Designed miniproteins, single chains, continued (3). Designs and how they scored, part 31

Each design is a single chain, and the fold is of that chain. pLDDT is the mean over its residues in the fold that is shown.

## One batch from the design tools (miniprotein)

Design m9051
Fold by ESMFold2-Fast:
Structure m9051 (fold): chain A 90 residues (1-90)
Amino acid sequence: MLSEVQKKILYLLEIAKDAVLKDKSLSEEEKELFVKTIDKVIELLKNLAKDEEILKVIEEGIEEFKKRGNERLAEILEELKKKFKELLKE
C-alpha cells in the first residue's frame, strides 16, 4: 500500500497536471509532454519504484523542457523534485 507521504505526492502531481491542462498559454504539444512525464512518475510511485529512478525521470523532464525553451514547465518540475526529495529522502 502507498504511504501517506506517497499519497500526498500523488495529490500534488495530479494538481500540477490539472493546472497545466487548464493553462491556455501553453501549447497542446507542451501539455501532452508534461502529462506524459507526470503519468510516468505516478506509475513509478504506484509500482514502488526506487526514489532515485523517479527523480531521474523528473530530471530528464526538466532538461527536455529547458531545451524546448519552456522554462515555466521546467520550474514546475524543479519544485516537484524538491518536494519529492524532502518527503522521500532522509
Scores: mean pLDDT 79

Design m9052
Fold by ESMFold2-Fast:
Structure m9052 (fold): chain A 116 residues (1-116)
Amino acid sequence: MTGEEAQRLLKELIKALENKDKEKALRTLKDIVLIMFESSSKLDPEEMAELLKLIIEEAMKILGIEITEEIKKRLEEFEEAAKELMELVIEAKAKGLPEEEIRQLLDEKVEELVEE
């Protein structure tokens, strides 16, 4: 993955959060989680989720996007979703599942999170 791809995904995520597009936000989060896992195999899911939230908040501030109470609540829900997706990838990789199966499990988890 290139830094250009990561930047594009981050912008798409911020846009989805602004537009209240829960499905797009969760699907973009899945792609970001996969990139983070390809780059580092040994980070704690809670620490990774917290770091991702901080990166998003700082990116929004740099772009001049105001973090409203509504966006703040969505970021908290997003942090929990990120943790769940990261834990799923860690467990699947520990079991030796192929990349295609890991992607399928993430897609299924995103669908569950969208329905709630």
Scores: mean pLDDT 74

Design m9053
Fold by ESMFold2-Fast:
Structure m9053 (fold): chain A 95 residues (1-95)
Amino acid sequence: LEQQAREAAEQLLKEDRERALEIAKQVGEEVLSLDLEEFRELLKEADAQQLEGLRYQLLVLKELIERLKDELDPKFVEETLKKIDELLALLDEVA
């Protein structure tokens, strides 16, 4: 899963770096706006495939943010990566 996410992020950056940057900003802002308690409630109703899909998307976003960090606001990078790690930890607790 982590390797697949890394490959997806790398491919997107090679094909369209500007689009990858825009996606990282947009999806990163969505992640930052997520309430942790609301997310935890959603995870209780999610099936195994939905949980794996969420994990994959968070890992792809993490790779994009890390690879684009020099082109993004440093505070946004720090806060978004922290939030992604918190969401991934919640996914691990529910499994």
Scores: mean pLDDT 82

Design m9054
Fold by ESMFold2-Fast:
Structure m9054 (fold): chain A 82 residues (1-82)
Amino acid sequence: SANQEAAIEGVETLKEAAIDSVRQSEKDEKVVEENEKAIEKLAEEAIKKIKAASDDPAVLEKIIEEFKEKVQEKVEEITSKM
């Protein structure tokens, strides 16, 4: 659906922005690679949820918001450990 397509584009845009942010803030390529892999995995999971979800914009927006929160939490976790 158009709503699901827009939600997928939103996840992909947020994924790219998060990866760019990590690349700008981190100089250790190993930390960058670990963050990129984690962000890509979270984006894949979010897109799977969108494809399985109803065509309700409120439900789709909630999936995107949850994805944003998980990316922030995971990046903080990886960066603090490495």
Scores: mean pLDDT 83

Design m9055
Fold by ESMFold2-Fast:
Structure m9055 (fold): chain A 86 residues (1-86)
Amino acid sequence: SEQVRRRIEQVLEAVREQARLLALEAGLSPELAEKVGEVTARAAREGKPEEVYKYALELGIPEETAQTLRDIARLGARRIRELEEA
């Protein structure tokens, strides 16, 4: 439904923004932080939180921060599944 789609888009936007801010706090440039946000939102949409963890490590993001990004994507994916099953 349109309502479910809109709610999913809101979840993905929140995931993207949270990940972007976390990447900025970790010392990444604004451009790279936006990319981390995009990758984290995609991982949440696809239900593949491990993909953002791998990507973060490839960028040299500390493991602790990479784990937090994975958790953001995992929680986002869970919320999307809840909305789709409602």
Scores: mean pLDDT 88

Design m9056
Fold by ESMFold2-Fast:
Structure m9056 (fold): chain A 102 residues (1-102)
Amino acid sequence: SKEELDLEIMEGMILIELGVANLGIKKNDDELGAAGISQVGKLVKRLAQETTNKDLAIQILQDVIAQLQDLQAQAKKKGLSKTVSQANKTIQTIQGLMKKLS
């Protein structure tokens, strides 16, 4: 359906921004890591607002939390404080969105 296609496009955009965050962490670029995670935060808010399929949205949000937790751990090991702070903020945002969708 169009709704499923729209969710797949949103998930794809989130994966691109997670990739940007990962690139920032690999390059020790705290600004780039934080910027990627900030964009993930904006996209997950839009996904939660626009979704007609709550169960699929919750699954996507759970997967994003897992990836952000891994990125946060990597950033913490490298002392990338802005990326760590942005990841913490975005994880809390997603947890709140999942509660509203449940």
Scores: mean pLDDT 89

Design m9057
Fold by ESMFold2-Fast:
Structure m9057 (fold): chain A 76 residues (1-76)
Amino acid sequence: DLEEVRRLLQLIDEGNYEELKAFFEKHLEKLKANPQFTDEQIEKARKIYEEFLKNPEEAKKILETVLDYLEAVRAL
């Protein structure tokens, strides 16, 4: 979702760890509520979010690449 990726980038740029953590926790709860996601997939997502919190500069580069890709795909 483009809006979610843009929100994540904004929070990283602001250096707002508390809101960034809350964003990931809210997203993780949505994954738990979706029966299509397995417990293993949810745990994998949790670990990815923890890595993003530890390495926000690297997370930003990944998210910027994802955003560019999604925008390019939408232009097709």
Scores: mean pLDDT 77

Design m9058
Fold by ESMFold2-Fast:
Structure m9058 (fold): chain A 77 residues (1-77)
Amino acid sequence: LSPEEQALEREVQEFVAEAKEFANQLKDPKMATILLFEAAVLSSTLHLGLKQGKSVAELRREVRAEMEAVRALMQQA
């Protein structure tokens, strides 16, 4: 992986870890389950995109949009 691809992977891994920690502290098990599922989808989207040779710029746009959607869910929880 290029340094740029590795940096994006670290950004996503750190966000996923933060989302999982937030979900583990939620009192609502339904919302926690939704957040954990969305975090897993985000991680899978990045890894599949990298394996398929998508550009870093394209992947960064896609994963950051998904991160913002997850942040919106966290704010509603």
Scores: mean pLDDT 80

Design m9059
Fold by ESMFold2-Fast:
Structure m9059 (fold): chain A 81 residues (1-81)
Amino acid sequence: SREEYREEAEAGLRLAEEIRRRYADDPAVQAAADRAIEAFKELLRAIDEGAPLEEISRLKARALEAMGEAMALARQRDAAR
């Protein structure tokens, strides 16, 4: 449902912002987290504006891909410690 997509997108945004805060000293993680944050913001806007399901699905895929990249870089940073 639209509410489920919104809740998932809000959770993703919060997680991306948390990754950005936790890895403030890593420029690569910061850049990846910023991309994820923007992607989730775009997704939330599309949901709120009643965009077609196919557009919401594409934006969700992009946001999840950006989040996956941020999480992967964060894990690499943790392993290097």
Scores: mean pLDDT 86

Design m9060
Fold by ESMFold2-Fast:
Order: sequence, then C-alpha cells, then structure tokens
Structure m9060 (fold): chain A 77 residues (1-77)
Amino acid sequence: MSKETLDKMLDYSTEAIKYAVELSVLKSQGKEDSEEAKKAEENLLKAQLAVAEVAEAAGDPSARESAKRLREELEKL
C-alpha cells in the first residue's frame, strides 16, 4: 500500500521470478532431482513467502492464508 511496501514487494517478486526461471531451466534439462533444483525450489518458496508476509503486514488478510500455505510447502522440503 505504501511506497516502501510496494518497493519491498517488487524486490521479493524479482527474486521469486529469478528462482522460478532457474528452476524451470533445471527441470527442462532433466535435472529436477538435482541439489540445485531443490535449492532453487526452496529459495523460490522463501521469496514468495516474503512477498506474502509483507502484504499481510500491510493489512491484506488474504495474504495470511498464502503465507501459511507457503510455510507448509517449505516444511515438506
């Protein structure tokens, strides 16, 4: 909502895109079971969680459910 909140969301969203691209490339090369792919997936989930937590802190209650789901996905890794 504020400029500072939007800047943080943009920064974390950029990190999420970076890891999503990296993971997609690794999967396309048949390396989905590699340590690199697992690390990229973990980093992607962490970046998405950071976006959701910034949104929740800014007063978006729907972001709380997204953050909870992302934490559960991280626990499964």
Scores: mean pLDDT 80

Design m9061
Fold by ESMFold2-Fast:
Structure m9061 (fold): chain A 86 residues (1-86)
Amino acid sequence: SPPLRELSPEEVEAFNKAVKEAMAEFDRRLATLDLSPEERSEAYAQVVGAILRAIGDLHAGASLEDAIKTLKEGVDEILRRAEERA
């Protein structure tokens, strides 16, 4: 297996801030949609998956900028799909 990259404390703090901001925006936008409890639960599961993927990308050697971009794009796509169902 390829070795996992160790993240600097500054990278961890920046990524955690980006996750908190993305989650706050996700929660705010999702709250405006007329979705079933099951559809809301699916959207939350998908955003957790997007966060875990971005973390995996960072440990695999992706830049902080690319990982944050991937996270934001993932959250936007999840919200777009949820908006189509509402």
Scores: mean pLDDT 84

Design m9062
Fold by ESMFold2-Fast:
Structure m9062 (fold): chain A 90 residues (1-90)
Amino acid sequence: LPDLSPEEQEHLRRAAEEAGRAVAALPGTREVRVVVTPTGALISVVTDAAAADDVERAIREVARRHGLRVDVTVEREGDRAVVSAVLSPR
């Protein structure tokens, strides 16, 4: 992907921070990490396995409101899940 403009990076940062806050407020969320890069925003969430679908839904809803693309991967391990999301423009 080409590098994002400063305005696109700021928009992604705000959307990623909003998504991070939304998932941090959900029951069963254990850890939230947000990283903004020149090509997109990365969100990694460690949750209870039962909370993984709620976390994915919250991230997708924030991306939708901001008009962003989102790719989500969910890895389940016993009672835990890791939800990884990449937010990008469009």
Scores: mean pLDDT 84

Design m9063
Fold by ESMFold2-Fast:
Structure m9063 (fold): chain A 79 residues (1-79)
Amino acid sequence: SLEDLRELAVERVVREVGLSEEQARALVDAALEVLEKHGALGVEEIRRAIEEKGRELGLSEEQIEGAFEAFARALSEFS
């Protein structure tokens, strides 16, 4: 389910990027909103959603890229 993917992705962003659970949830929720609308073929749209939310939260480009990589890996293993 999308809820299981959300939990897995949040856990990985927190663990691998060192973001707070609240920040990780915000990024993952933005990515999942795009995933629901465009599916896994919308990888560029998912990246943009994470970038936009990450900039809104004041995250560095390194943290944003790390969060995208963690999300993409979670999606790949869940699918």
Scores: mean pLDDT 83

Design m9064
Fold by ESMFold2-Fast:
Structure m9064 (fold): chain A 66 residues (1-66)
Amino acid sequence: DREALLAAAREREEEQRRELDRLQAEGVRDINLSEDSEAVARQQEARMQAMLAQREAERAAALAAA
């Protein structure tokens, strides 16, 4: 059971890292393509902050469950 939980947690962590990578790549493309680079940068930062907050919440929940 614990080993299965650790495997599931690791798989979720990898999925979150892929999503963060996608958001970063998307932000870079938007900045390169858009003339309103400051607005695009602020939107991308907000998305990154939301993803990081989600990761922290899931990590805290996993640690509390352990």
Scores: mean pLDDT 70

Design m9065
Fold by ESMFold2-Fast:
Structure m9065 (fold): chain A 66 residues (1-66)
Amino acid sequence: EVAERARPGDVLVVTFKTKDGKLYSVIRRLESPEEARRALEEFKEWAKKNGAEIVDVEVRPPLEAR
């Protein structure tokens, strides 16, 4: 659902908890809401294969001014 609010230039931030209990975030620049959906699906598949858990998903505006 977060993907529906993505705009071109926004970033997708996905926070994972790994098997060893570490938390880390992956940031992906987005060109469209459809790309956000695909990226999130890819991250979910990666998490399943690597025994990681997605604990947070966020779409953020571009980090640069303007």
Scores: mean pLDDT 73

Design m9066
Fold by ESMFold2-Fast:
Structure m9066 (fold): chain A 91 residues (1-91)
Amino acid sequence: SPREKVTEEDLKRLERFQEMLAILSSPLPVEERAERIIKIAKEEIEEELKKGKPELAEATKRLALTALRHLGVPEEKIKEAEKEFKKLIEE
């Protein structure tokens, strides 16, 4: 049987997730790591929306929020990030 073709977009999405994981383990302050994760997540969400895949954008939002919680980012900052992601998806 022919193998399922891995797309260039699938590889790019994996690369973005690997970048987020690298930031989680970086020696940077928690606030700076949080800001970098939020930036990468916003870029990925915008890309997924441009592809007409809002369900993937929603999944990226959930992943980013989980990463922020894992870092121990304050709940207020997590809620702020969630509002920013929601604005990108809904506007």
Scores: mean pLDDT 79

Design m9067
Fold by ESMFold2-Fast:
Structure m9067 (fold): chain A 87 residues (1-87)
Amino acid sequence: SAKDRADELYNQGLRAFNNGDYLTAANYFDQSLSLDPTNAETAYYLGEAYLKIGKKGMAQGYFLNAAFYGKGKLAREAFDKWLELAK
């Protein structure tokens, strides 16, 4: 299913992210989010990956997505990241 494929891509992105390969991570998270657009966790990590590679504007958009669809701590942290990047 699209969800199963999104989960696989998310896990590949997370592995790349944890290895410091932020460009590869962003590509995997972007593909995952395309298949599961309301996944706040994927959007948050995509924002973090874009921030690491210097794409502040892209990161800001994905943190807003994560804040909107997320809950609890994830939503709060994503909102705070979005607010910081709005300076």
Scores: mean pLDDT 90

Design m9068
Fold by ESMFold2-Fast:
Structure m9068 (fold): chain A 117 residues (1-117)
Amino acid sequence: LEKEANELFNKGLSLSKTNPELSAQLFKESSELYKKASEEKKKKGDLKSAYKLEFKSYISLSSSYLLQGDFEKAQKYLDKAEEIVRDALRAGLFSPLEAEVYMVSVAAGRSILNERK
């Protein structure tokens, strides 16, 4: 699931300029696989991996909506991604450095979104 989600996400990135419609679909499919992978990790008690995968799910879904021109939903899922980072940091699952790296990704997404609004 995680490997397949990563492959779809990377393919989505590679196609974002040449085929944005297919890229959006790939990001949506990647998001669904990351969500399933997160749920499997949570059932096994691997909460750190579960939070990381849930974060990736929301980032992927935000990218999908951004490519579709749905800026409101893109923003909503960036907000959810930020909440996941804050929750994982509070729970001691992410180090401060890991949380900072993920928050840089959220900030980059917000910058792209604000430029296109």
Scores: mean pLDDT 86

Design m9069
Fold by ESMFold2-Fast:
Structure m9069 (fold): chain A 56 residues (1-56)
Amino acid sequence: VKEIADELVQAIVDEDLDKATELFLKLHETENVEPSVFDDGGELGKKLAKKVREIL
């Protein structure tokens, strides 16, 4: 799980929304992480949260 979280941080830094979305969906399934945790993450965090909510 920590490995997935580290990859998610790197994907956000690289502005790779597709990879960040895939990694977040894995965290949502395994750790029950809610999209709302990214609502305060600035513009990139809000875009990621919106994209994940559209898929769920």
Scores: mean pLDDT 69

Design m9070
Fold by ESMFold2-Fast:
Structure m9070 (fold): chain A 99 residues (1-99)
Amino acid sequence: DAAIAEAEAEIIAAVAEENPAAVPYAEEMLRLLRELFRLLAAGAPEAELERVRERLLEAYRRLFEVMGLPEAEIEEALAAFRATLEAGIATLRREGVAP
């Protein structure tokens, strides 16, 4: 979808403005996020979802490390992101998107 590609391009552009070295990490994070949504829509087993979630959290950590955030801020951001993912997955399952 053109709208999703445009939103991803805007996120990459924003990251590039702050720190060009972080762009590959932002691209990996977005790729893993798309894979997680695809697996959720396909009703993938919990083990596959957990593997992608672990990779996504690691990519997010690496992005913030490259951007030079202190460890305490990285841990806080990861905790918030983890909570947001949990809430999003629960909502999609409740709405019947993941059988």
Scores: mean pLDDT 76

Design m9071
Fold by ESMFold2-Fast:
Structure m9071 (fold): chain A 95 residues (1-95)
Amino acid sequence: ILEELSLVLGLSRSAVSGLLKDLIAFLGDEEKARKILETIVENYPGMVIQIALGLMPELPPLSKELQDFLAAIKEKYGLDDIDVYVLAKALLENL
């Protein structure tokens, strides 16, 4: 899973490990954090295709806490808008 995430998000394995730890801290639940990362790996290729086709739907309104977390993660790990979108969607599906 860490290797697949490293490839999908373009992050080092240490950065992916850090992201997992940050997700665990945010959610208070290691199993949910791991499920979110698995969801990203599963859905990312399909999302990239949808974006290329202009078919990506808007996300529902996010809580302030989730917005702040996503902004912090984007800055810390150098994620692009696609990475943040996929992470936000995975969080919403697994909250």
Scores: mean pLDDT 75

Design m9072
Fold by ESMFold2-Fast:
Order: sequence, then structure tokens, then C-alpha cells
Structure m9072 (fold): chain A 65 residues (1-65)
Amino acid sequence: MTREQIREYLENNPELVEKIREEAREVARGIGRVLGFDEEQVERLAEALYDIELDTLLRQRTILP
């Protein structure tokens, strides 16, 4: 599976994209609790984690369950 195929798959499966985004928020909340982040900082971290996860999927051809 190529990077382009993974992008097309994600574009055609918005529910999967939302699930990945929610998982990133959960991880960000966990980290934020340990580091004392406020809600805005947690949301910024969640967006960064989501971007990293998408880049990882595109680079390594890995599909999350």
C-alpha cells in the first residue's frame, strides 16, 4: 500500500479519521494530566499527535485497527 493509497483510504473513511483524532485527544489528556496542561494546551498537543500519527501511517504503511 502506497502513501497515496493510505491518504485516499482516510479521505473515504472519515469515521476512521475521527477515531484516530479521538485517540490522539485521549493520549494528550493523559500527558496533560501528568504535566499540568490546561485544556488549550491539551488540545494543541492532541492536534500535534494526530498529525504525527497520520505522518507515521503515511511513511510506514501502517493501518490502525
Scores: mean pLDDT 71

Design m9073
Fold by ESMFold2-Fast:
Structure m9073 (fold): chain A 87 residues (1-87)
Amino acid sequence: SEERREANRKVLEKAKELGLLFETAVTPDGKTYVGLFSLDIDNPGIAPGKVFKSVKEAIQHYIDYLKSLGREEDAELLKEAADEIFS
């Protein structure tokens, strides 16, 4: 739905403000997949080899990634934004 697309767009933009690089692809079956990326050659991706079947899954992984880096404040900001947008 348009509401879900807009929610997905808003949460991905918030994640981008916090440093996420991402790409989306739509398969012939109409499913949207999200890949998460880094520009660091020694760390080739935030989730190397993973493509997420939903924006919600990708965002949860990125929140957990931010926490793993000690970026607790950024993780909480993104979680709050996702909770508001998807509620």
Scores: mean pLDDT 68

Design m9074
Fold by ESMFold2-Fast:
Structure m9074 (fold): chain A 81 residues (1-81)
Amino acid sequence: SVEEVREELERMRESFLRLVEDIRKTESDPARARAQIEAFLRYLEAEARELARTLSPESQEVVEEFLREMREEVARIKAEI
């Protein structure tokens, strides 16, 4: 269902943001921190698209909106480091 898709995406977002926090705390080089965050965002995008592969068009739209929001959030985070 669309609700189950949203729940899975929220779990993915929470896990990703915890990883971003860990990178920001442990990586002293800002350029390397940004590169690691970008690499993990690409991994998140691939996971979300694989989730979407067998879903309805309506659920696929939810995944694409999620990815747009995640890209915007990551751009803001990267601008802070």
Scores: mean pLDDT 87

Design m9075
Fold by ESMFold2-Fast:
Structure m9075 (fold): chain A 70 residues (1-70)
Amino acid sequence: SSELEERLRELIKRLEELSLSLPGPLQMDVRMLIESAERAVEEGDEETVREIIEYMEKLVKSYEEYVKQR
C-alpha cells in the first residue's frame, strides 16, 4: 500500500532526525531497524511492514521522551 509506505517513510525520517541526538548504540539500532524495514518493503511483506511501523511509532515516542530528559 502506498499509504503504508508513506507512513513508514515519515517514521524513518523522524527516527533519523532523533538518532542525531542519541548515543552510538541507539544510533546503530535505528540504522538496523531502517534496513529491516527497507527489506520488508522490497520483499512485499506488508504484515512485517505493519509490525515494524507499530514498533517504530513506539520507538519514536520513547526516543522523543529520552531527548527531552535532563
Scores: mean pLDDT 85

Design m9076
Fold by ESMFold2-Fast:
Formats: sequence, C-alpha cells, structure tokens
Structure m9076 (fold): chain A 96 residues (1-96)
Amino acid sequence: MAQSQQQIDEALQQLQEIGRATRAARERIEAHREELRPVIERVAENQGVSLEEAERLLATDLGLQAAADRGNPFAQGILRGSKPVFAPSPYAKAIL
C-alpha cells in the first residue's frame, strides 16, 4: 500500500508525535484535575458526555493543537476537519 519505507516512517513519526502530545496533555490534565474541574465539567455539559470522556476529549484536542503548532500536517488536517470540543480559555492556559 505505501510507495516507500520512507513515506511509511514519516507517517508513523507524525502519528507518534500526536500520540506523545496527547499523552502529555492527559498527564497534565490529571495532575491539575482539581484546578481544571470547571473546564472539564463545561466540556462534559457541552458535549453531553461523562466527566471521564470530557477529560479524554480535552486531552485529545490539546494534543492535536500542540502537534499542529509543531507543524505536524496530520494534526493540522484533523483540526481543520473537526469541530472544536473546547475553546481556549484563560483559566486552562494559566494551568497548562
């Protein structure tokens, strides 16, 4: 399916970067869960999901934003095609 090993390796590296950014965002959210509780609750209410699922959605969005900021084209493409689950807030930025 892939044209060359180099193209496969580049795609895997880009996906791994998104995964690492998402994991870092998840760990940061878990470390600051009490401070981020109002943000997580708002995401849960807006999306109609549990607090646990809201936390996951927030971590994924933040991970994609971080990867896109580093120039990852996969993250940039996903963000352009997706509805934002969370708008940047001064509160979240102060903690993250």
Scores: mean pLDDT 71

Design m9077
Fold by ESMFold2-Fast:
Order: sequence, then C-alpha cells, then structure tokens
Structure m9077 (fold): chain A 65 residues (1-65)
Amino acid sequence: MSEEEIAEKLAEETGISVETARAIIRELLAQENPLKADYKKLAEKYGVSEEAVLLAVVLLEENKL
C-alpha cells in the first residue's frame, strides 16, 4: 500500500480530510520511531482524535513504510 493509499484509508476510517491524513502520515514517517511518537501532541496539532493518530501508526507498521 502506498503512502497516498494509507492517507486515503485513514481519512475514510476516521472522517478526517485526506490532506490532514497525509500530513499526519508524513510527520509520523519523519519520526525515528513512529511507535514512540507523541500521539496526543499530534492529535492536538492536527485537530484529530488520538485514535486517528494511533490508526495511522498501525497502518504504517502493517505496510512497513
């Protein structure tokens, strides 16, 4: 699954915009370890739930991006 496909799936599952989903995915990929990212801080930064950020991390881990 591509980065764009992950962003689209995240948007569909959580109801956030594809643009916001793409920004979250890119910021997580910029982390040394996405599993250790501050989910609450990212959720507050993008105006989304912590569950949306956690789903993004799960999708990235499953697709090894």
Scores: mean pLDDT 78

Design m9078
Fold by ESMFold2-Fast:
Structure m9078 (fold): chain A 87 residues (1-87)
Amino acid sequence: SAEEWRALGERLAAARTAEEVREVVLEMLRRAKTQEDLLAIAAALHERARLSRDPEVRALALRMQGVAVEAYLTGDLEAALARIEEL
């Protein structure tokens, strides 16, 4: 739902650690139903990276953004989920 998607976006913005960012992104990917959802996840990760003062969190967010963009281009959500789990 739009409410659940908004709550996930708020959780991503509030996430302080690499682990918290990873948990939220995995939940967002599991809820993604369209290529447009994947593009929205990529945009949210780009914004999270821009706002992060922690270089570790910034680097992770950029790596996960790349995974979301790849999933958008290929349609391979399972590969994206596996890759995020290993980051």
Scores: mean pLDDT 83

Design m9079
Fold by ESMFold2-Fast:
Structure m9079 (fold): chain A 75 residues (1-75)
Amino acid sequence: LTPDEEAEVLLALALIYYTLGKMDEEKGDKQGAIESYKKAIELLDEAIRLATDPGLVAQARELKKEVEENLKKLE
């Protein structure tokens, strides 16, 4: 994988974890949501570090802001 291809995979995985975190919030599993959101942020930080495509960096940063805002509400 190129760095941008790897960043795309990491972004996709982060979106999956973000979705799992939202599902955990809906069912009242606060700890599950926190763990999933933290994993999504970790993956997004790696995607931002690896990505050379400005559009991909922007997508990862935007998603990270959303995940961080949701995590902040739970902590």
Scores: mean pLDDT 87

Design m9080
Fold by ESMFold2-Fast:
Structure m9080 (fold): chain A 80 residues (1-80)
Amino acid sequence: SRREEVEKRLEELIKEAKEKLEEGKITQKQADLLIRVFRRWGEEEARRSETVSESVATAIGVGAGLREIGEEIDKELGKE
């Protein structure tokens, strides 16, 4: 199903973030923030498969939250 495809992609992204953390390429805080953003994205995408009309309102709310977290991550990663 679409949900299973989204879940598989989400696990790949989380695994990549954890691997970068183990290699010392990112900090624990950066890894935690990335995983949090990926999980929120995955939940939103999976929900879109259930109801089209309701997913629009959910996407607006989740998108706003993801933008705020994304801005925090960008500031953290963009900091030398």
Scores: mean pLDDT 64

Design m9081
Fold by ESMFold2-Fast:
Structure m9081 (fold): chain A 106 residues (1-106)
Amino acid sequence: MEQEKKKKIVEQAKIEVGAAEGLALMSVSSGAIEGESLLKKGDAEGAIKSVEDSRKKALENIEKTTKRQSEDENAKKEAERLGKEAKRRVKELADRVIKELEEKGK
């Protein structure tokens, strides 16, 4: 019973951090779409800023979700590990989009 309950707490933390990552990646993608629109209008600085603002918001949301997890040490460690990986993937996506926008703005 005790082990099963702890396993469910860890699995819930994984689901919540995974959902936060999914929303974060969608946020960066929306910033990329807005960035492309701004670039077509000649606003190269606004295009980069759109992606940067989306990245910042996405990273903040992952951090908040990670910190809201249970006081259970295993759930906390797994949330921190998954949150770190999620932030890495969000940063990699944002960096790739920014590079593509910079190349198109030349």
Scores: mean pLDDT 83

Design m9082
Fold by ESMFold2-Fast:
Structure m9082 (fold): chain A 100 residues (1-100)
Amino acid sequence: SAEIEAELAALIREALASDDLREMNALLRKAVDLAREHGVSPERLAAIVREVVEEELDLSPEERRQVDGLLESMARSTDWEKVEAALAQVVALARERRRA
């Protein structure tokens, strides 16, 4: 659903903008739960995350490669716990770039 994908993108943008690690983790859990409930695949969720990260952040080629590696791992996962962990790593890496 385009509506669900838009809500997922909004949750990811809010997580990236958050200065509170607890709030970030809660938003990411909500995103994973929403994707799982509405049949959004890990591959499609990874594509949404990639689009949001590219729109919100100017990443170096090295940082982009690191993010792409994590998103590829997420897309190929059949375990939602691993998807959530990979998503948290992508968002944490992106937030570190903002603080550096």
Scores: mean pLDDT 84

Design m9083
Fold by ESMFold2-Fast:
Structure m9083 (fold): chain A 64 residues (1-64)
Amino acid sequence: SKDQLIQELRNVMRRQGFSDDDINELIDLIRNTPHLTEDQLLQILSLVSQGKLEEAIQFVKSLQ
């Protein structure tokens, strides 16, 4: 489910050393994009695993 992928994204961001504020910013943006697909969530996961938080945020905004 998307909720499980969002939880996994949160876990990966914590392991990468992102702050709770940064994690919550991205997660809130994702939750405000209800048609976001699981494949798009995996792309976001790939970006944050590379430390590319700003690129991940811009990607989600491009899907709105």
Scores: mean pLDDT 84

Design m9084
Fold by ESMFold2-Fast:
Formats: C-alpha cells, sequence, structure tokens
Structure m9084 (fold): chain A 126 residues (1-126)
C-alpha cells in the first residue's frame, strides 16, 4: 500500500523535510497548498506520532479538513479536532497549553517552510 510509506517512517517531525510533508499530504488525499502544509506541520509536531499512529492522525485530519472552510484557521481547527480525537488528553491541561503554543507558532509563520524552521528550533531548545 502507498500508505506503508508513513507506516514504515520512524523519523521524528523535526527530521522530516517539506518534501516529506507534501508526500504525506498526497498519501492521505490532501492538497499541498501552503495552508494545508502549515496545518500538517501542526499535527506532526503536536502529536509527536510516528508510523501507524501518525497515519491514523493524518487520516483523521483529512476527514476533519472536509468539514472546515479551506482557510488557514479552518485547517488549524481541523488539525486540532483530529489531534483531540486521537489523543483526548490534548483537550486538558497541561497538554492544551502545549498544543496551543505549537498552533500559534505555525499561525504566526509566513509559510510552511518558516513554520517547519520555527518548530525545529523550538523543539531543539526544549
Amino acid sequence: SPLDEVINDTRLAENLTLEDIKRYAELVGLPTDDDTLKALIYVLFASGARGPLLLFVLIEFAREAKKQPKTLDGLLEAAENALIKVFPEFAKEPYKTYIDKIRELVKASKNAEEALKKLREYFRKN
């Protein structure tokens, strides 16, 4: 299955390239526009998931994205809904503050490349 590319990927989000993230979007039937890639970066870094668990989160994000307007705010809302559905603890402190911080770093970035760079720097320092 093409989805085996995600299932067999053991890399942390900080070690993924923008091309890897675009490929993940394609594999779950998402567009590769900048706003979608920013929301995917939020999912990748907030979840910390890899392999089969990451595939599950990506599929839930793709489902939630269909319910939202195709704006950055709508896609970030879809990402948060998918994260909470897979990881209910993210709806509660201290994890809610943690994922909200990641969401704000992504939202403040000019593009997906800048979002990926800022989150790599944030996770290397913390």
Scores: mean pLDDT 88

